# Designed miniproteins, single chains, continued (4), part 42

Each design is a single chain, and the fold is of that chain. pLDDT is the mean over its residues in the fold that is shown.

## One batch from the design tools (miniprotein)

Design m13436
Fold by ESMFold2-Fast:
Structure m13436 (fold): chain A 87 residues (1-87)
Amino acid sequence: SSEAETVVNVSLAELKHLVDEKASLDEFEKTVKLVLEYVKKYASEEQYKLFKEYVKKLTEAIKNKDYEKAKEIIKEMSKELFALLRK
């Protein structure tokens, strides 16, 4: 649906922005919680499951201040979520 696509795209952009700005772990975790609530409410079950799994990996990378790995994770996340939208 158009709602799911919008929520996924906006959520990905927000997470990418925090990674690019090297946001604190606290700020990142706060945004992640809100993003997961929006994705759960408006996106498909498959998209929510994928988002939840990748967000866990992304949070671990940020916790370790591995921003290069965090960028990699966002790229993989975008690719997988985009593939689900094409089904």
Scores: mean pLDDT 82

Design m13437
Fold by ESMFold2-Fast:
Structure m13437 (fold): chain A 75 residues (1-75)
Amino acid sequence: ELEKLKEIAERLLKLLEEGVSDEELAKFISELLKEDPETILEKLRWERETLNLDREKIRKMLETALERIKNGELS
């Protein structure tokens, strides 16, 4: 289970670096957060349009998730 979460987080970072679509990012983020992917996608697009902060926020979230998985803090 923990290995699966680590793999997902590593994949998300790779996808971000590859510049994949917001839909694909939202799908994987929703799996990590156990949220609806449509809700994540809507927030992602809103923040990109309004604040231009979306890229930094996503990267920070992914780095935090990976660090928590690495340290065994994600339950």
Scores: mean pLDDT 65

Design m13438
Fold by ESMFold2-Fast:
Structure m13438 (fold): chain A 64 residues (1-64)
Amino acid sequence: MQKEIEELKKKAKEKLKEAIEAGDEDAVNQSLADLVRQLVQKFGYSLAEALALGNEVLKEAEAA
């Protein structure tokens, strides 16, 4: 499970970076929403935990 979560974060970060570089706010929102949904539905995260992790990934993508 931990390795799957790390792969999910990595893929989400790459998609967010691409969307940010393209200036595509809809793609940024969709990528973040998909990450949060998968964390809640597949990995049993609470909504608050999934949002916190999603915000970390978004911050990392913006900093890159």
Scores: mean pLDDT 80

Design m13439
Fold by ESMFold2-Fast:
Structure m13439 (fold): chain A 117 residues (1-117)
Amino acid sequence: SIIDEILKEFEEQLQALVDRALAEGLPYDEVLSGIAGLTYQALVKYQEATGIPLRVEIRIDGDKITITVEVPAEHLDEVKEFVERLAKIAQEALDRYAAAKGVPAPEITVEVREVPP
């Protein structure tokens, strides 16, 4: 499916970013910003593929990434599943990066909620 293609491309892009970060010694904040940017692009592609309107906010506070998505109630469960799958892929990439650097892994937090009335 197109959703599985989006997730596969996202995973491949994240692994490439981690490989580059480890090879070139990219600053930690650039790695987090890169992951946030790739996550945002995956959500844009999901919106384009499904036609489901998303309000997306991604925040970086130190070593924490928070992904907030607001969605119409009728699509809440399917969008939550997609965003949780994105977060898992991103967390696995961050875990690999952190393990290679010998540091604690940054945390990704997900909030998927209904658009306010």
Scores: mean pLDDT 87

Design m13440
Fold by ESMFold2-Fast:
Structure m13440 (fold): chain A 77 residues (1-77)
Amino acid sequence: MELSPEELAAVEKHMEQLVAYFEKVAPSMSKDQLDAAKALLDGYIAQAKKLSNPQLKKLVIDTAQKMKAILDEVLAK
């Protein structure tokens, strides 16, 4: 089903908060926690690809990819 503009805005705001939280906590995570988080994000991307709503699908995938990039940067240090 199509999301209302209000529902989409609420999801976008929640996703922005998740990214900000990840940026804050990721540097304090252990390697095992970072690896587990990346595996969970890969699972979320796989589930998001099954979504029929293109706006929600794009938003979830883009958000998960941003979070994975943050984890990759922390793991590289």
Scores: mean pLDDT 79

Design m13441
Fold by ESMFold2-Fast:
Structure m13441 (fold): chain A 102 residues (1-102)
Amino acid sequence: GPVVTLSAPSSVAGGTSLTVTSTVSNIPSSVKEVEVRLQVGPKGAKTGKLLAEAKVKGGTSLTLTATVSNLTKGTTYTFTSVARDAETGEILAEASKDVKVT
C-alpha cells in the first residue's frame, strides 16, 4: 500500500531554521490523483499551517521539502504529511513527527 515518511530532527534550537522532508511512495496506479499536504502546528493544535502541497498521479512517487523558521523555544511542534485520494478525500497514508524546540 502507499507509504508516507517524514524526515525531521527530534529537536531543534530556537531561532534556527528546520528542514522537513516528506516522501510518498508505492501509490497504487488505480488512484488517479493524490493530494499530499505537509503541515505544521503546535502539538495538540486543531489545525496546522500548510508548508507544502502537491498533486501526483497514481503509480508515481513524490517528495515534498519545506523549511520553517521562527519556531518558539520551549514549544513542541507536530509535522504531519497526509496523502489523500483527490477525488474521494480518503486518507491513503499519513505520518506525523514531533519536534521539540530547545
Scores: mean pLDDT 85

Design m13442
Fold by ESMFold2-Fast:
Structure m13442 (fold): chain A 55 residues (1-55)
Amino acid sequence: AVYRATSDFVAQRPDELTIKKGDILEQIGPPDGPYIRARVNGKEGWVPLFGVEPV
């Protein structure tokens, strides 16, 4: 699935992605609780579901 960032988010852990409002994220794995595994600009990591919406 594809998501769009609704706000800026700065990674707080090494396995998280830093994203900016308006970034398009490709989901690359199943969700795990309040997170999705995503790729943006060639980087992979976890992103909180509160900061993204499906496109």
Scores: mean pLDDT 79

Design m13443
Fold by ESMFold2-Fast:
Structure m13443 (fold): chain A 95 residues (1-95)
Amino acid sequence: DTAAQGAAGAAAAREAVDAIPGARAAPDATGLAAAGSALAALRAVEAAGPLTPEQIAQLNAGGEARGGVVVTSAEAARAAGEAAAEAVEKYGGGG
């Protein structure tokens, strides 16, 4: 069902993010918060090109505050966002 698929997709996104070197889900991040944070990172990379260290710091601050994702580089942010987007699309976007 839709709710269970959404939860599964969020959990898969968190796991996918945690597997990326230089990316980590925050300790109290929910699956949805982690997926949302990683997707935001991917969108930022696509919209603005490479993330600057300042943008990475802002993204990490937002991730910590919202229980999302912490990344150490623009490459980690993109990889985490891409993995999370794939997981969410598989379960959350259309089942």
Scores: mean pLDDT 64

Design m13444
Fold by ESMFold2-Fast:
Structure m13444 (fold): chain A 98 residues (1-98)
Amino acid sequence: LEEDFKRMMKNIAETAEKAIEALRNGDVDTAITLLSVAEIGAAVTISVEREKDPEGAEKAREVLDLLSKAIDYAEQGNVEEAIKFAEEAAKKARELAS
């Protein structure tokens, strides 16, 4: 994977990790904002990579889908499920950053 892709994935992972901390502290509004920032980052990565690295774009799509689920659960007040999906998204993004 290219250096720009790895850097974007690292930033997404770090943002998702901050969102998880906010969820654990009961700051759901801050967590939704941070997850939304990470989701935008994933969407931008997909857009940039789609033509030059379709496999990277597909992997970024998996991260986007996990972040979207985390946001949906957080908005429903299901903090436990929101944390699970956010942790999975952060882990996937970390693996892609390596």
Scores: mean pLDDT 87

Design m13445
Fold by ESMFold2-Fast:
Structure m13445 (fold): chain A 90 residues (1-90)
Amino acid sequence: ALEEADAVAEEGKRLTDEAERRRYVIEAWELAVPLVPEALEKERSNITPEDLEDAIANLEARRAADADPRRRAVYDALIAIFRAYLAELE
């Protein structure tokens, strides 16, 4: 069997509190946001304008339903990135 005791203990400690779990997810998203433009450029030939328009619409819907200012800031950043990329494809 694969030894995962240290990883499980670390993860369990971070995820035993619901507020801490939510904060962890938000922080992970905040760290991922600056990587999105490079990821989109790598996939440029596989991304259509319609895919980006659908993604923007989904993010705007999530933003409207979400009262958390940190999550809303992540959605705003992603919407801005996708809109900029969509403009470059046109």
Scores: mean pLDDT 72

Design m13446
Fold by ESMFold2-Fast:
Structure m13446 (fold): chain A 75 residues (1-75)
Amino acid sequence: MLTYEQVRRLAEALRYAFENGDEEGAKELLDFLMKHLTPEEAERVRAVYEDPSLTPEEQVERIRDIMLEETRRRR
């Protein structure tokens, strides 16, 4: 289980990788993150990452929000 602090740090690392065009680094971070998510959460994160209409900043923000929402158990 990932803590809120770990999620925040991973989101910052993803943002850095996206901003610097480090596709391999971003993929490795996402693969690591997906191992700590349910299959449903992982598919949601993947859908955001693979959306060509979003900027890197928008992708990182949406991934962060998804993970923080699940961590907060808003349902």
Scores: mean pLDDT 70

Design m13447
Fold by ESMFold2-Fast:
Formats: structure tokens, C-alpha cells, sequence
Structure m13447 (fold): chain A 76 residues (1-76)
């Protein structure tokens, strides 16, 4: 939970590398391998990036990024 939220927040701030690291940690919390962690980070960056491109605020982008990271980590 905490790492998925941090991944979303970092992605909303445009910190792709930091978001990827938190995505990997979120994946590890759910027993995902390295690929699952990379998917979680990438999902956070994509979801938050799309949200920001649509003019949504940072809080909304962070929430969408966090949900994407969590879903990817659990589904990997």
C-alpha cells in the first residue's frame, strides 16, 4: 500500500525513476518478481502522466497512479 501510494505521488510530480523504484517495492510486497515491479512503476507513470495531460490536479494524478501501481503489483 505505502509504496504504491509513493509511486503514484512520484509519477504525478514527473519523477519517473523514483516512481519506478517505489513500483518495484510495491511489487515485492505482493510477491511479484522484478518484471511485476517494473510493470507497477510503469503503470503509475502512465496513469499519472495521462491524468496530468488532461489537466487534472496532482492529487488526482497521484491517486490514479497509486491505483494503477497497486493493481499491476497485485495482478503480476
Amino acid sequence: MEYAEKAGKAAAEGKGTESDEYGRKAGLEFGADEVGGEIAGGSANLAAGVSRSLGEDKETAAEKGAKAALNAAKGS
Scores: mean pLDDT 75

Design m13448
Fold by ESMFold2-Fast:
Structure m13448 (fold): chain A 100 residues (1-100)
Amino acid sequence: MPEQDWSALSRRELLELEAAEARSTIAEIDNYSADQAKALAKRAAASYERLYEATGDPRYREFAERYREIAALPDEQRKAALREAMEEEYRYLTEEIARL
């Protein structure tokens, strides 16, 4: 929704903000119920879909698709898959920051 806020950020600042959000989510995920994990995956998918619309970057569409798939998983698999996706995303973002 607020594309203007993130559009005003430098590439480094945007990546650092995204990495901080991922790290915060990873820290809290063990405390989530299966329903809370599903709601988070749906929100992540929607956020990345909007980022794709704003930037045209196919990586964001790929992330959105992955989080939609996680939201559809059985309850016992959802939290583990969400953590793995967030950890992989966080590693990717931190590597991109290091290369700037």
Scores: mean pLDDT 76

Design m13449
Fold by ESMFold2-Fast:
Structure m13449 (fold): chain A 74 residues (1-74)
Amino acid sequence: MEKKESEKAKEELKKWLIEKHKLDQQTVDDILEGLDRHGYKSKKEIEEAKKTIDKVLEHARKDSEERRAKLAAA
């Protein structure tokens, strides 16, 4: 079943998100559902999504920190 390969990729993505980014189950579930909703179902697409998510989370963290600094300065 093709699902087995994508399931393994999803499991690795989930583990990576929890272990490296300390994300809540709610956030992880939202990310995975978002990927599925937008058609990222194959192993290849999940792997590409992981790289994109890494960049997005990095930018979100930086933006969040900058926003907090701006609010503190105001």
Scores: mean pLDDT 73

Design m13450
Fold by ESMFold2-Fast:
Structure m13450 (fold): chain A 57 residues (1-57)
Amino acid sequence: MVLSEEERQKLLREIGEKLREIGDKIQKGIEIAKELMKEGMSSLEAFRKGLELAGMA
């Protein structure tokens, strides 16, 4: 266990990438929900399905 400045930066970068990945998933879910709404789904149901397809919690 040695948290060097360089190792700390690496860890922060990894965490940052993880956070970005989550953000991207949410955005993708919203985009899918938009398409589903265009098909005539209710906003709530479209959002749920969109998140399910992209989020995969």
Scores: mean pLDDT 75

Design m13451
Fold by ESMFold2-Fast:
Structure m13451 (fold): chain A 101 residues (1-101)
Amino acid sequence: GPPPGPPLPLTPAMQAGLAKVESLREEYKKQIEELKKNKDAAGLARLGVKTGNRSLLVEALRIDPEAAVAELRKMGLSDETIRRLAREAGLTDEQIDALLA
């Protein structure tokens, strides 16, 4: 990447850029809400992996553990990572072992 420069005050152009980022955050939040309304666990799992959002992965596992685990495996998550997320989602060790069998 380019070398770090000295810190600069926010310009009007930088403020406009921040407003655009806020609009993108609102669209992202609406996308999450739509996926949750539709109970699309696979869609939430894909979005969570792509955006690094752990809370979406946990929510996907709460909605449909089987569909979420299948999608997380396709996205390249390890069984150890999936097990930790599933425990956070409130699944029992017996349920997790059955899903990962």
Scores: mean pLDDT 81

Design m13452
Fold by ESMFold2-Fast:
Structure m13452 (fold): chain A 95 residues (1-95)
Amino acid sequence: MEKRKQLVEQALKTLEETIRLVEEILELLRLGKAPQEVLDFYEDAIARSQELLDELKALAAAGEATEEQLEQYTKEALEIKEEVEKLFEKLALGE
């Protein structure tokens, strides 16, 4: 029971942090006049993260979230964050 609550809090925090990071990078990329394909990637990453956050909130409110599902939300949020950071490093550093 306590573990489930911690997993919900971890998943929510990770998704919210991921959304914020993607939004900050997207703003920098727009200022740098990044190609539309790059901007579309970051906009998609925000949309994906927001959908996961909304789904997680609904499942948690319904009491239907399993530990496996909660771990999966955290994993997907971390994967989006990693993809976003790796692409930004290559674009910002020219590498």
Scores: mean pLDDT 82

Design m13453
Fold by ESMFold2-Fast:
Structure m13453 (fold): chain A 70 residues (1-70)
Amino acid sequence: AEKAVRVALNSHGIKVSEEVVRKIASLGDAAESARLASHMASKGLSSEEIEELVRNSKSVEEALEKAEKL
């Protein structure tokens, strides 16, 4: 799960801490977490926006909803 999240973020030039990667991976299963990471990165969210969004989210679905509002 964590490797797929890191690859998705890094492919878009986004650098976040290992803690943030682990938090994203904890929000859903491996496929859901990787999809969330790819969506946030492709939408052009900054590292700071991603960190705040995932810190305040309890699930992939909640995080995706918040990302759409940005």
Scores: mean pLDDT 78

Design m13454
Fold by ESMFold2-Fast:
Structure m13454 (fold): chain A 85 residues (1-85)
Amino acid sequence: MTEADKRVAVLERLIAYLREQGAPQEALAALERLRELARTDPAAFEREVAAINAKAEALVAERQKQGIELTEELAVEILAQALTE
């Protein structure tokens, strides 16, 4: 198995998990695009993942400044927002 195969498998599991959690279709579509990018252009995939992580970290920091505890439900919402903005 290649590293690309492993990345695709992780994304497929994440898509299935978020679908079960009721994530919006726009967020699921963004993950499907990342899954294809992981297979076709690993360098672009790494850049997109870094950008999404930076957005998610900023959203987490703002919630923590407001005294909001990071729950699993909030983490799913933050990830969906980072994927769609």
Scores: mean pLDDT 79

Design m13455
Fold by ESMFold2-Fast:
Structure m13455 (fold): chain A 58 residues (1-58)
Amino acid sequence: MVVQLEIELPDGNVLEVVRNEDGTYEVRLRDKETGEVTVLARAATAPEALAAAGQAAA
């Protein structure tokens, strides 16, 4: 598992785009205080995962 992109959000959470061993991508929300990770979206490509995460956040 390799983190491809990290974005720090104003609320202290980190949005991470991760490539899994199977070649799929996940967009995760990580709370830096608690360490909890929430998977927002999964897709075959990073752009698709980001688009799906945006839909889930709306």
Scores: mean pLDDT 75

Design m13456
Fold by ESMFold2-Fast:
Structure m13456 (fold): chain A 63 residues (1-63)
Amino acid sequence: SEKEKLIKELEDLREKVRAQLETLSGINRRVAEHELERLDKALEMAKNASTVEEAKQAIENAL
């Protein structure tokens, strides 16, 4: 479904950010940690959305 595709894209992005965290230090690592937190929130909200439109809105609001 469209919602599953959005969730998959967000999960793939989250994994890329997580992988980058291992190579980052200082301010750059802190920024990436905050990005990961926002992605985790967006992902949770998207998964809990009842419709594709609600999922899109949740992602936009969390990012």
Scores: mean pLDDT 82

Design m13457
Fold by ESMFold2-Fast:
Structure m13457 (fold): chain A 57 residues (1-57)
Amino acid sequence: SSWHEFYRGLVSLGEKRPDERQTISQTLASQSRRIQELYPQESDLVARLEEASRALE
């Protein structure tokens, strides 16, 4: 899905760009909240986004 591609891209970008980690971490956290609100059935994706956000913190 487009969400998988988007989030995979952000995680990859955060890993390669240490200077952008804080911004990417915040973006992942915001997307996690957005997806949880609009698509509560995507609990696995939400958990992965939250984990990625914490890892980049």
Scores: mean pLDDT 73

Design m13458
Fold by ESMFold2-Fast:
Structure m13458 (fold): chain A 60 residues (1-60)
Amino acid sequence: SKLDDLELKLLVAENVLGTMRFVLEEYGDRMPADLVARERAAIAETERYIQELKKEIENL
């Protein structure tokens, strides 16, 4: 169903976000500054995507 698909996408996105945050927290000080900036941008984009998915689920 559409709900099942959205819930799966949300689960995957939340796991990806968790991994990105972990990598940046654990290794960010050893990463090139441009790579850190891109990773922070990816985190922000993923957070927005998660909020959009949650909104779609609320509106079903």
Scores: mean pLDDT 90

Design m13459
Fold by ESMFold2-Fast:
Structure m13459 (fold): chain A 62 residues (1-62)
Amino acid sequence: SDAQFKVSEEEIKEIVERLDNAKTPSEESAALAGLLAALAGGNQELVAKVAKDSPKAAKFVA
């Protein structure tokens, strides 16, 4: 990958976990912003790999 701003698989897993465990709209929005930033940074395949089994995150990688 030639992405200038890379995130690790572990960081993406943490974002997905935060999204799935979010209890308030503000927590969900913060986690979602992180996921969208990872997608915009060229990490689409890695995000798809991690998020495919998450009901909340899967919508953004399908």
Scores: mean pLDDT 73

Design m13460
Fold by ESMFold2-Fast:
Structure m13460 (fold): chain A 95 residues (1-95)
Amino acid sequence: SMEELKKLIILGAAASAAAALKGLLEGAPEEEIEHAIKKLDELIEEIKEFEEAVEILKRTKEALESKDKKKAEELLKELEEKVKEYRELVEKERA
């Protein structure tokens, strides 16, 4: 369904964002951060019709560009919870 597709796109965006934010927080090299920003830009263009997913990626990109570790930490916690909730939903659906 379209709702399931939207959830999968949001989960994918959240997982990609979380990985990029974790890299920043763990002190990844500048080149890796620049590469992550480029990947986020490419994802935003590909999924531009999915407003919630695009918002996640844009917030992530801003945190990476500003190197705002506090913003990155808060966003990472939000995204990890979102990924966990979706995994629990998938397990219940398969039972």
Scores: mean pLDDT 80

Design m13461
Fold by ESMFold2-Fast:
Structure m13461 (fold): chain A 67 residues (1-67)
Amino acid sequence: MKEAEKVTKEATEEALKLIEAGEGAKVRDVIDETIKKLKELGASEQEINEAIGKISEAMSLKIAELG
């Protein structure tokens, strides 16, 4: 659980950096790598969905801020 939270946090930070840099197209690669890492950690489908949901929420808020 703690490792999954760390992976999710790091992925969120990376995705937000890509959006701020105007490289939002690369975010898909970050999401794909995050799903892979969470599966390797034994995360459930629900935990993976929750993690991706958190990343998506953070991205949506950042995109709205940037206009």
Scores: mean pLDDT 81

Design m13462
Fold by ESMFold2-Fast:
Structure m13462 (fold): chain A 63 residues (1-63)
Amino acid sequence: SEEYIEKAIEYSYRGNLIESKRYVEEAARAGASREQLRRVADESIRYGGYAGAAEALRAIDEL
């Protein structure tokens, strides 16, 4: 799950919000913690990546 979190953040930095969102979905399926998903949401918001942020917040709510 940490590998997926790192990839989600990396793609957010590159502005590839579609791939960032996909890695958030993979991280959630792999059992990522609230803290890990929150990191992606925070980083995605900083770079205007609302799709990734929305997916991370959805995954947190389902925990």
Scores: mean pLDDT 74

Design m13463
Fold by ESMFold2-Fast:
Structure m13463 (fold): chain A 86 residues (1-86)
Amino acid sequence: GLTRLKEALDSLDDKSREEIIAIVRRAIDAVRHLLSPEQVAALLAALDAARDKTNEELKRALLRAALGLSDEQLDALAAAIRAEAA
């Protein structure tokens, strides 16, 4: 659920903003088949809107965009973020 997504995003605290954006974008692409087009658009829009913000504001924007996702979608996105960060 949302807690796993938050933990996955927190694991990126040692990364630059550009690396975080690249990792999350690849993770969204990896789980695109599990998401509606509207959910994908919302996540990508949050990523783009927070591009010039702090890492904390970027994480908060992504968590807000993810509020409409199911627990299965949230867990898949969290796992994809961890995989892309490795």
Scores: mean pLDDT 84

Design m13464
Fold by ESMFold2-Fast:
Structure m13464 (fold): chain A 65 residues (1-65)
Amino acid sequence: ATRSTAAALYLMGELIQEGSDAYVKRVTGNRITVVVPTEEDEKIAKKIAERIKKTFGAEVEIVRE
C-alpha cells in the first residue's frame, strides 16, 4: 500500500529537480499516471520511470497532453 505512494513522491521530487512541467495526475494501485506536455518532459519522465520500476516495482504510465 505504501510503495506506490513513496514512488509517486520520489517521481514528483525528481520532476521538480529536473525543472520539468510534467506532473503526477493519478495514483491507482501500483500504477502512477504522469502527464508530459512536451517531448523533453517525456524523455525525463521515462528515465525516472525506469528507476522507479527498478527501485519500487511501481508501474509508470506516461500520457502526452
Scores: mean pLDDT 80

Design m13465
Fold by ESMFold2-Fast:
Structure m13465 (fold): chain A 100 residues (1-100)
Amino acid sequence: SFEERLERLLKSTEETESPEDYERIKKIIEEVLNSDLSDRDKQVKFLMEMLVFAMEKKGLDPTPAREELEKAIEEKASMSEMFDLILRIAQEATEKARAQ
């Protein structure tokens, strides 16, 4: 069902997003769908890539966030730990964007 939800999201974004944003979101979704990952790891990868994309759109350097999230994945962090990490990074990114 997660893969089917991603396919529906891709169709929706084609109609609502700018061509540039659509192509980036399409690439993220296709990379997740084509990966030989578990449903859990596909969900984590999708959320990580969408967070990175959101940071880039705000003119922030996503490199430290990507490295921290990839390290947590390698260390086999739980889904709860990954969500807490993503929320913390998103909050910090929002604060940095406001400080610009």
Scores: mean pLDDT 81

Design m13466
Fold by ESMFold2-Fast:
Structure m13466 (fold): chain A 97 residues (1-97)
Amino acid sequence: DPLLEVARQALEEARKIYEDAKKLGVPDEAIKQLEAGIKTAEINLKDGKNVLSAVLAAASTLRLAAQAYKEMGHKEKADEYQRLADEVLRRAREVAA
């Protein structure tokens, strides 16, 4: 299932970024928002029934990470994470058609 693979890859990227954000010292409030986004994606991915919702939640989490990194002055990482979110949504549109 191509959409399920997009969801899994986006969630894996969100988890990696979450761990890196914690190491970088991103503010606790932003960390909690990333945790909530990851949990929402995981819940929607359970049993594969809400795969599109899982993709949207994961992409939203990547955008939240981009914003947090931008606020900390990490522009290059912020741009990378924003591009990653946009690419996830682009792939989802192509495979969900």
Scores: mean pLDDT 86

Design m13467
Fold by ESMFold2-Fast:
Structure m13467 (fold): chain A 100 residues (1-100)
Amino acid sequence: SEADKKAVAEILKKALEGGIEMIELKLKGASDEEIEAVRDKTIEEIKEIMEKNNLDKEVIEEVIKQMEEFTEYIKKASDEELEKLKKLLEERKKELEKKA
């Protein structure tokens, strides 16, 4: 449905924004605690959108797990890998906003 498409787009936008912010923090030498705070805020915002749109609990749990795994990747990745990933996420966000 159109409502489901809008919900998915909003979730994706929140995930991209959180991912970009976490990468920027890591590149600036921020602590793991600061990166994890952005993760937790992003997960909370995504969870609220998913619950408002009556998405299955199993789907919510899987998305949370993916965000946690993505955060662990950011904490371990090289600056070169992070800069490349940030560019890809920014491009994806721009494409998503053009359709909104």
Scores: mean pLDDT 84

Design m13468
Fold by ESMFold2-Fast:
Structure m13468 (fold): chain A 75 residues (1-75)
Amino acid sequence: LPSLEELRARYEELKPRVEKAIDGAEKAGNKEMSERIRQALEDVERAIEAGDTVAAAAGLYHLESLVDKVEKELA
């Protein structure tokens, strides 16, 4: 399992992509997807704040999957 430090670094690297994905989904009229991404982001932030490395790792994987999906749909 990645360390909390590694998970925090991955979160910071992913954050600008998350923001663009939310904006892209909203502009495309996909409110459901933008809400799912916002919820996944909040879940990751809560897990990192709590020091829950298992929840943070799982949440980051899910968040990355949603961002990837939006990026591919907009390409």
Scores: mean pLDDT 84

Design m13469
Fold by ESMFold2-Fast:
Structure m13469 (fold): chain A 78 residues (1-78)
Amino acid sequence: EFEKALEEALSKLSPEAAQAVRDLIAGKPVDLSTLPLDELEAAIEALRELYKKYPHPNVKRAIRALTEAKAAQRRAAL
């Protein structure tokens, strides 16, 4: 059930953003600096919706990593 909900959430993302999310949830190192702000925001929203229905520590950790990457890109854009 969780795996199906995860696949549905990832299907709304670009292939690159979906792969980054999979790797983050699996605990793999991921370079998020290559993802544009719009894709980071879409991934954060998809995972927040998933977390509300299926709370999982790895999903919460992925949301935190994506949120930090988004903040870093905003700082770099100044």
Scores: mean pLDDT 80

Design m13470
Fold by ESMFold2-Fast:
Structure m13470 (fold): chain A 56 residues (1-56)
Amino acid sequence: VVTQQQEQSARAEVEAYLLGLGVAMTTENQQKVEEILQKYNYDVNKVKEELKKLYG
């Protein structure tokens, strides 16, 4: 089970990754990030791979 601390840590790391790609954290982009985080159960490496396919 993913803890609240793990969720917050994963979200922060993923947001930092997207900022590095030049992606603005709009409401729409935040919603897509949350969907992908839930899809991969907050596995940061898998989420980064999916985001790279969409934005990189």
Scores: mean pLDDT 79

Design m13471
Fold by ESMFold2-Fast:
Structure m13471 (fold): chain A 91 residues (1-91)
Amino acid sequence: TEQEILRRQLEAELQALQQEIESLANAYRRRGLPIPESLYVAQANVDRYQALVDRIGRGEIAGSPELEAELQQLREEAMANIERTRKELEE
């Protein structure tokens, strides 16, 4: 139950990050602007996060301080690159 709640939270965070990346990519495309490198970096971090969440869902890995730290780092780096991409669009 606790692990199911955690998994659902991780999946929800993943979905929110992916939606934000897609929204920004579409905004750049609509304005005829090249998609910045920061958005590709954000996507790479989200892809890695997704791979880890999938492995948790398959029971291949369990929660550990090291795994939680890696997931947090991937999320923070993705969020930072999404925010940088958004600020570049507004400039």
Scores: mean pLDDT 83

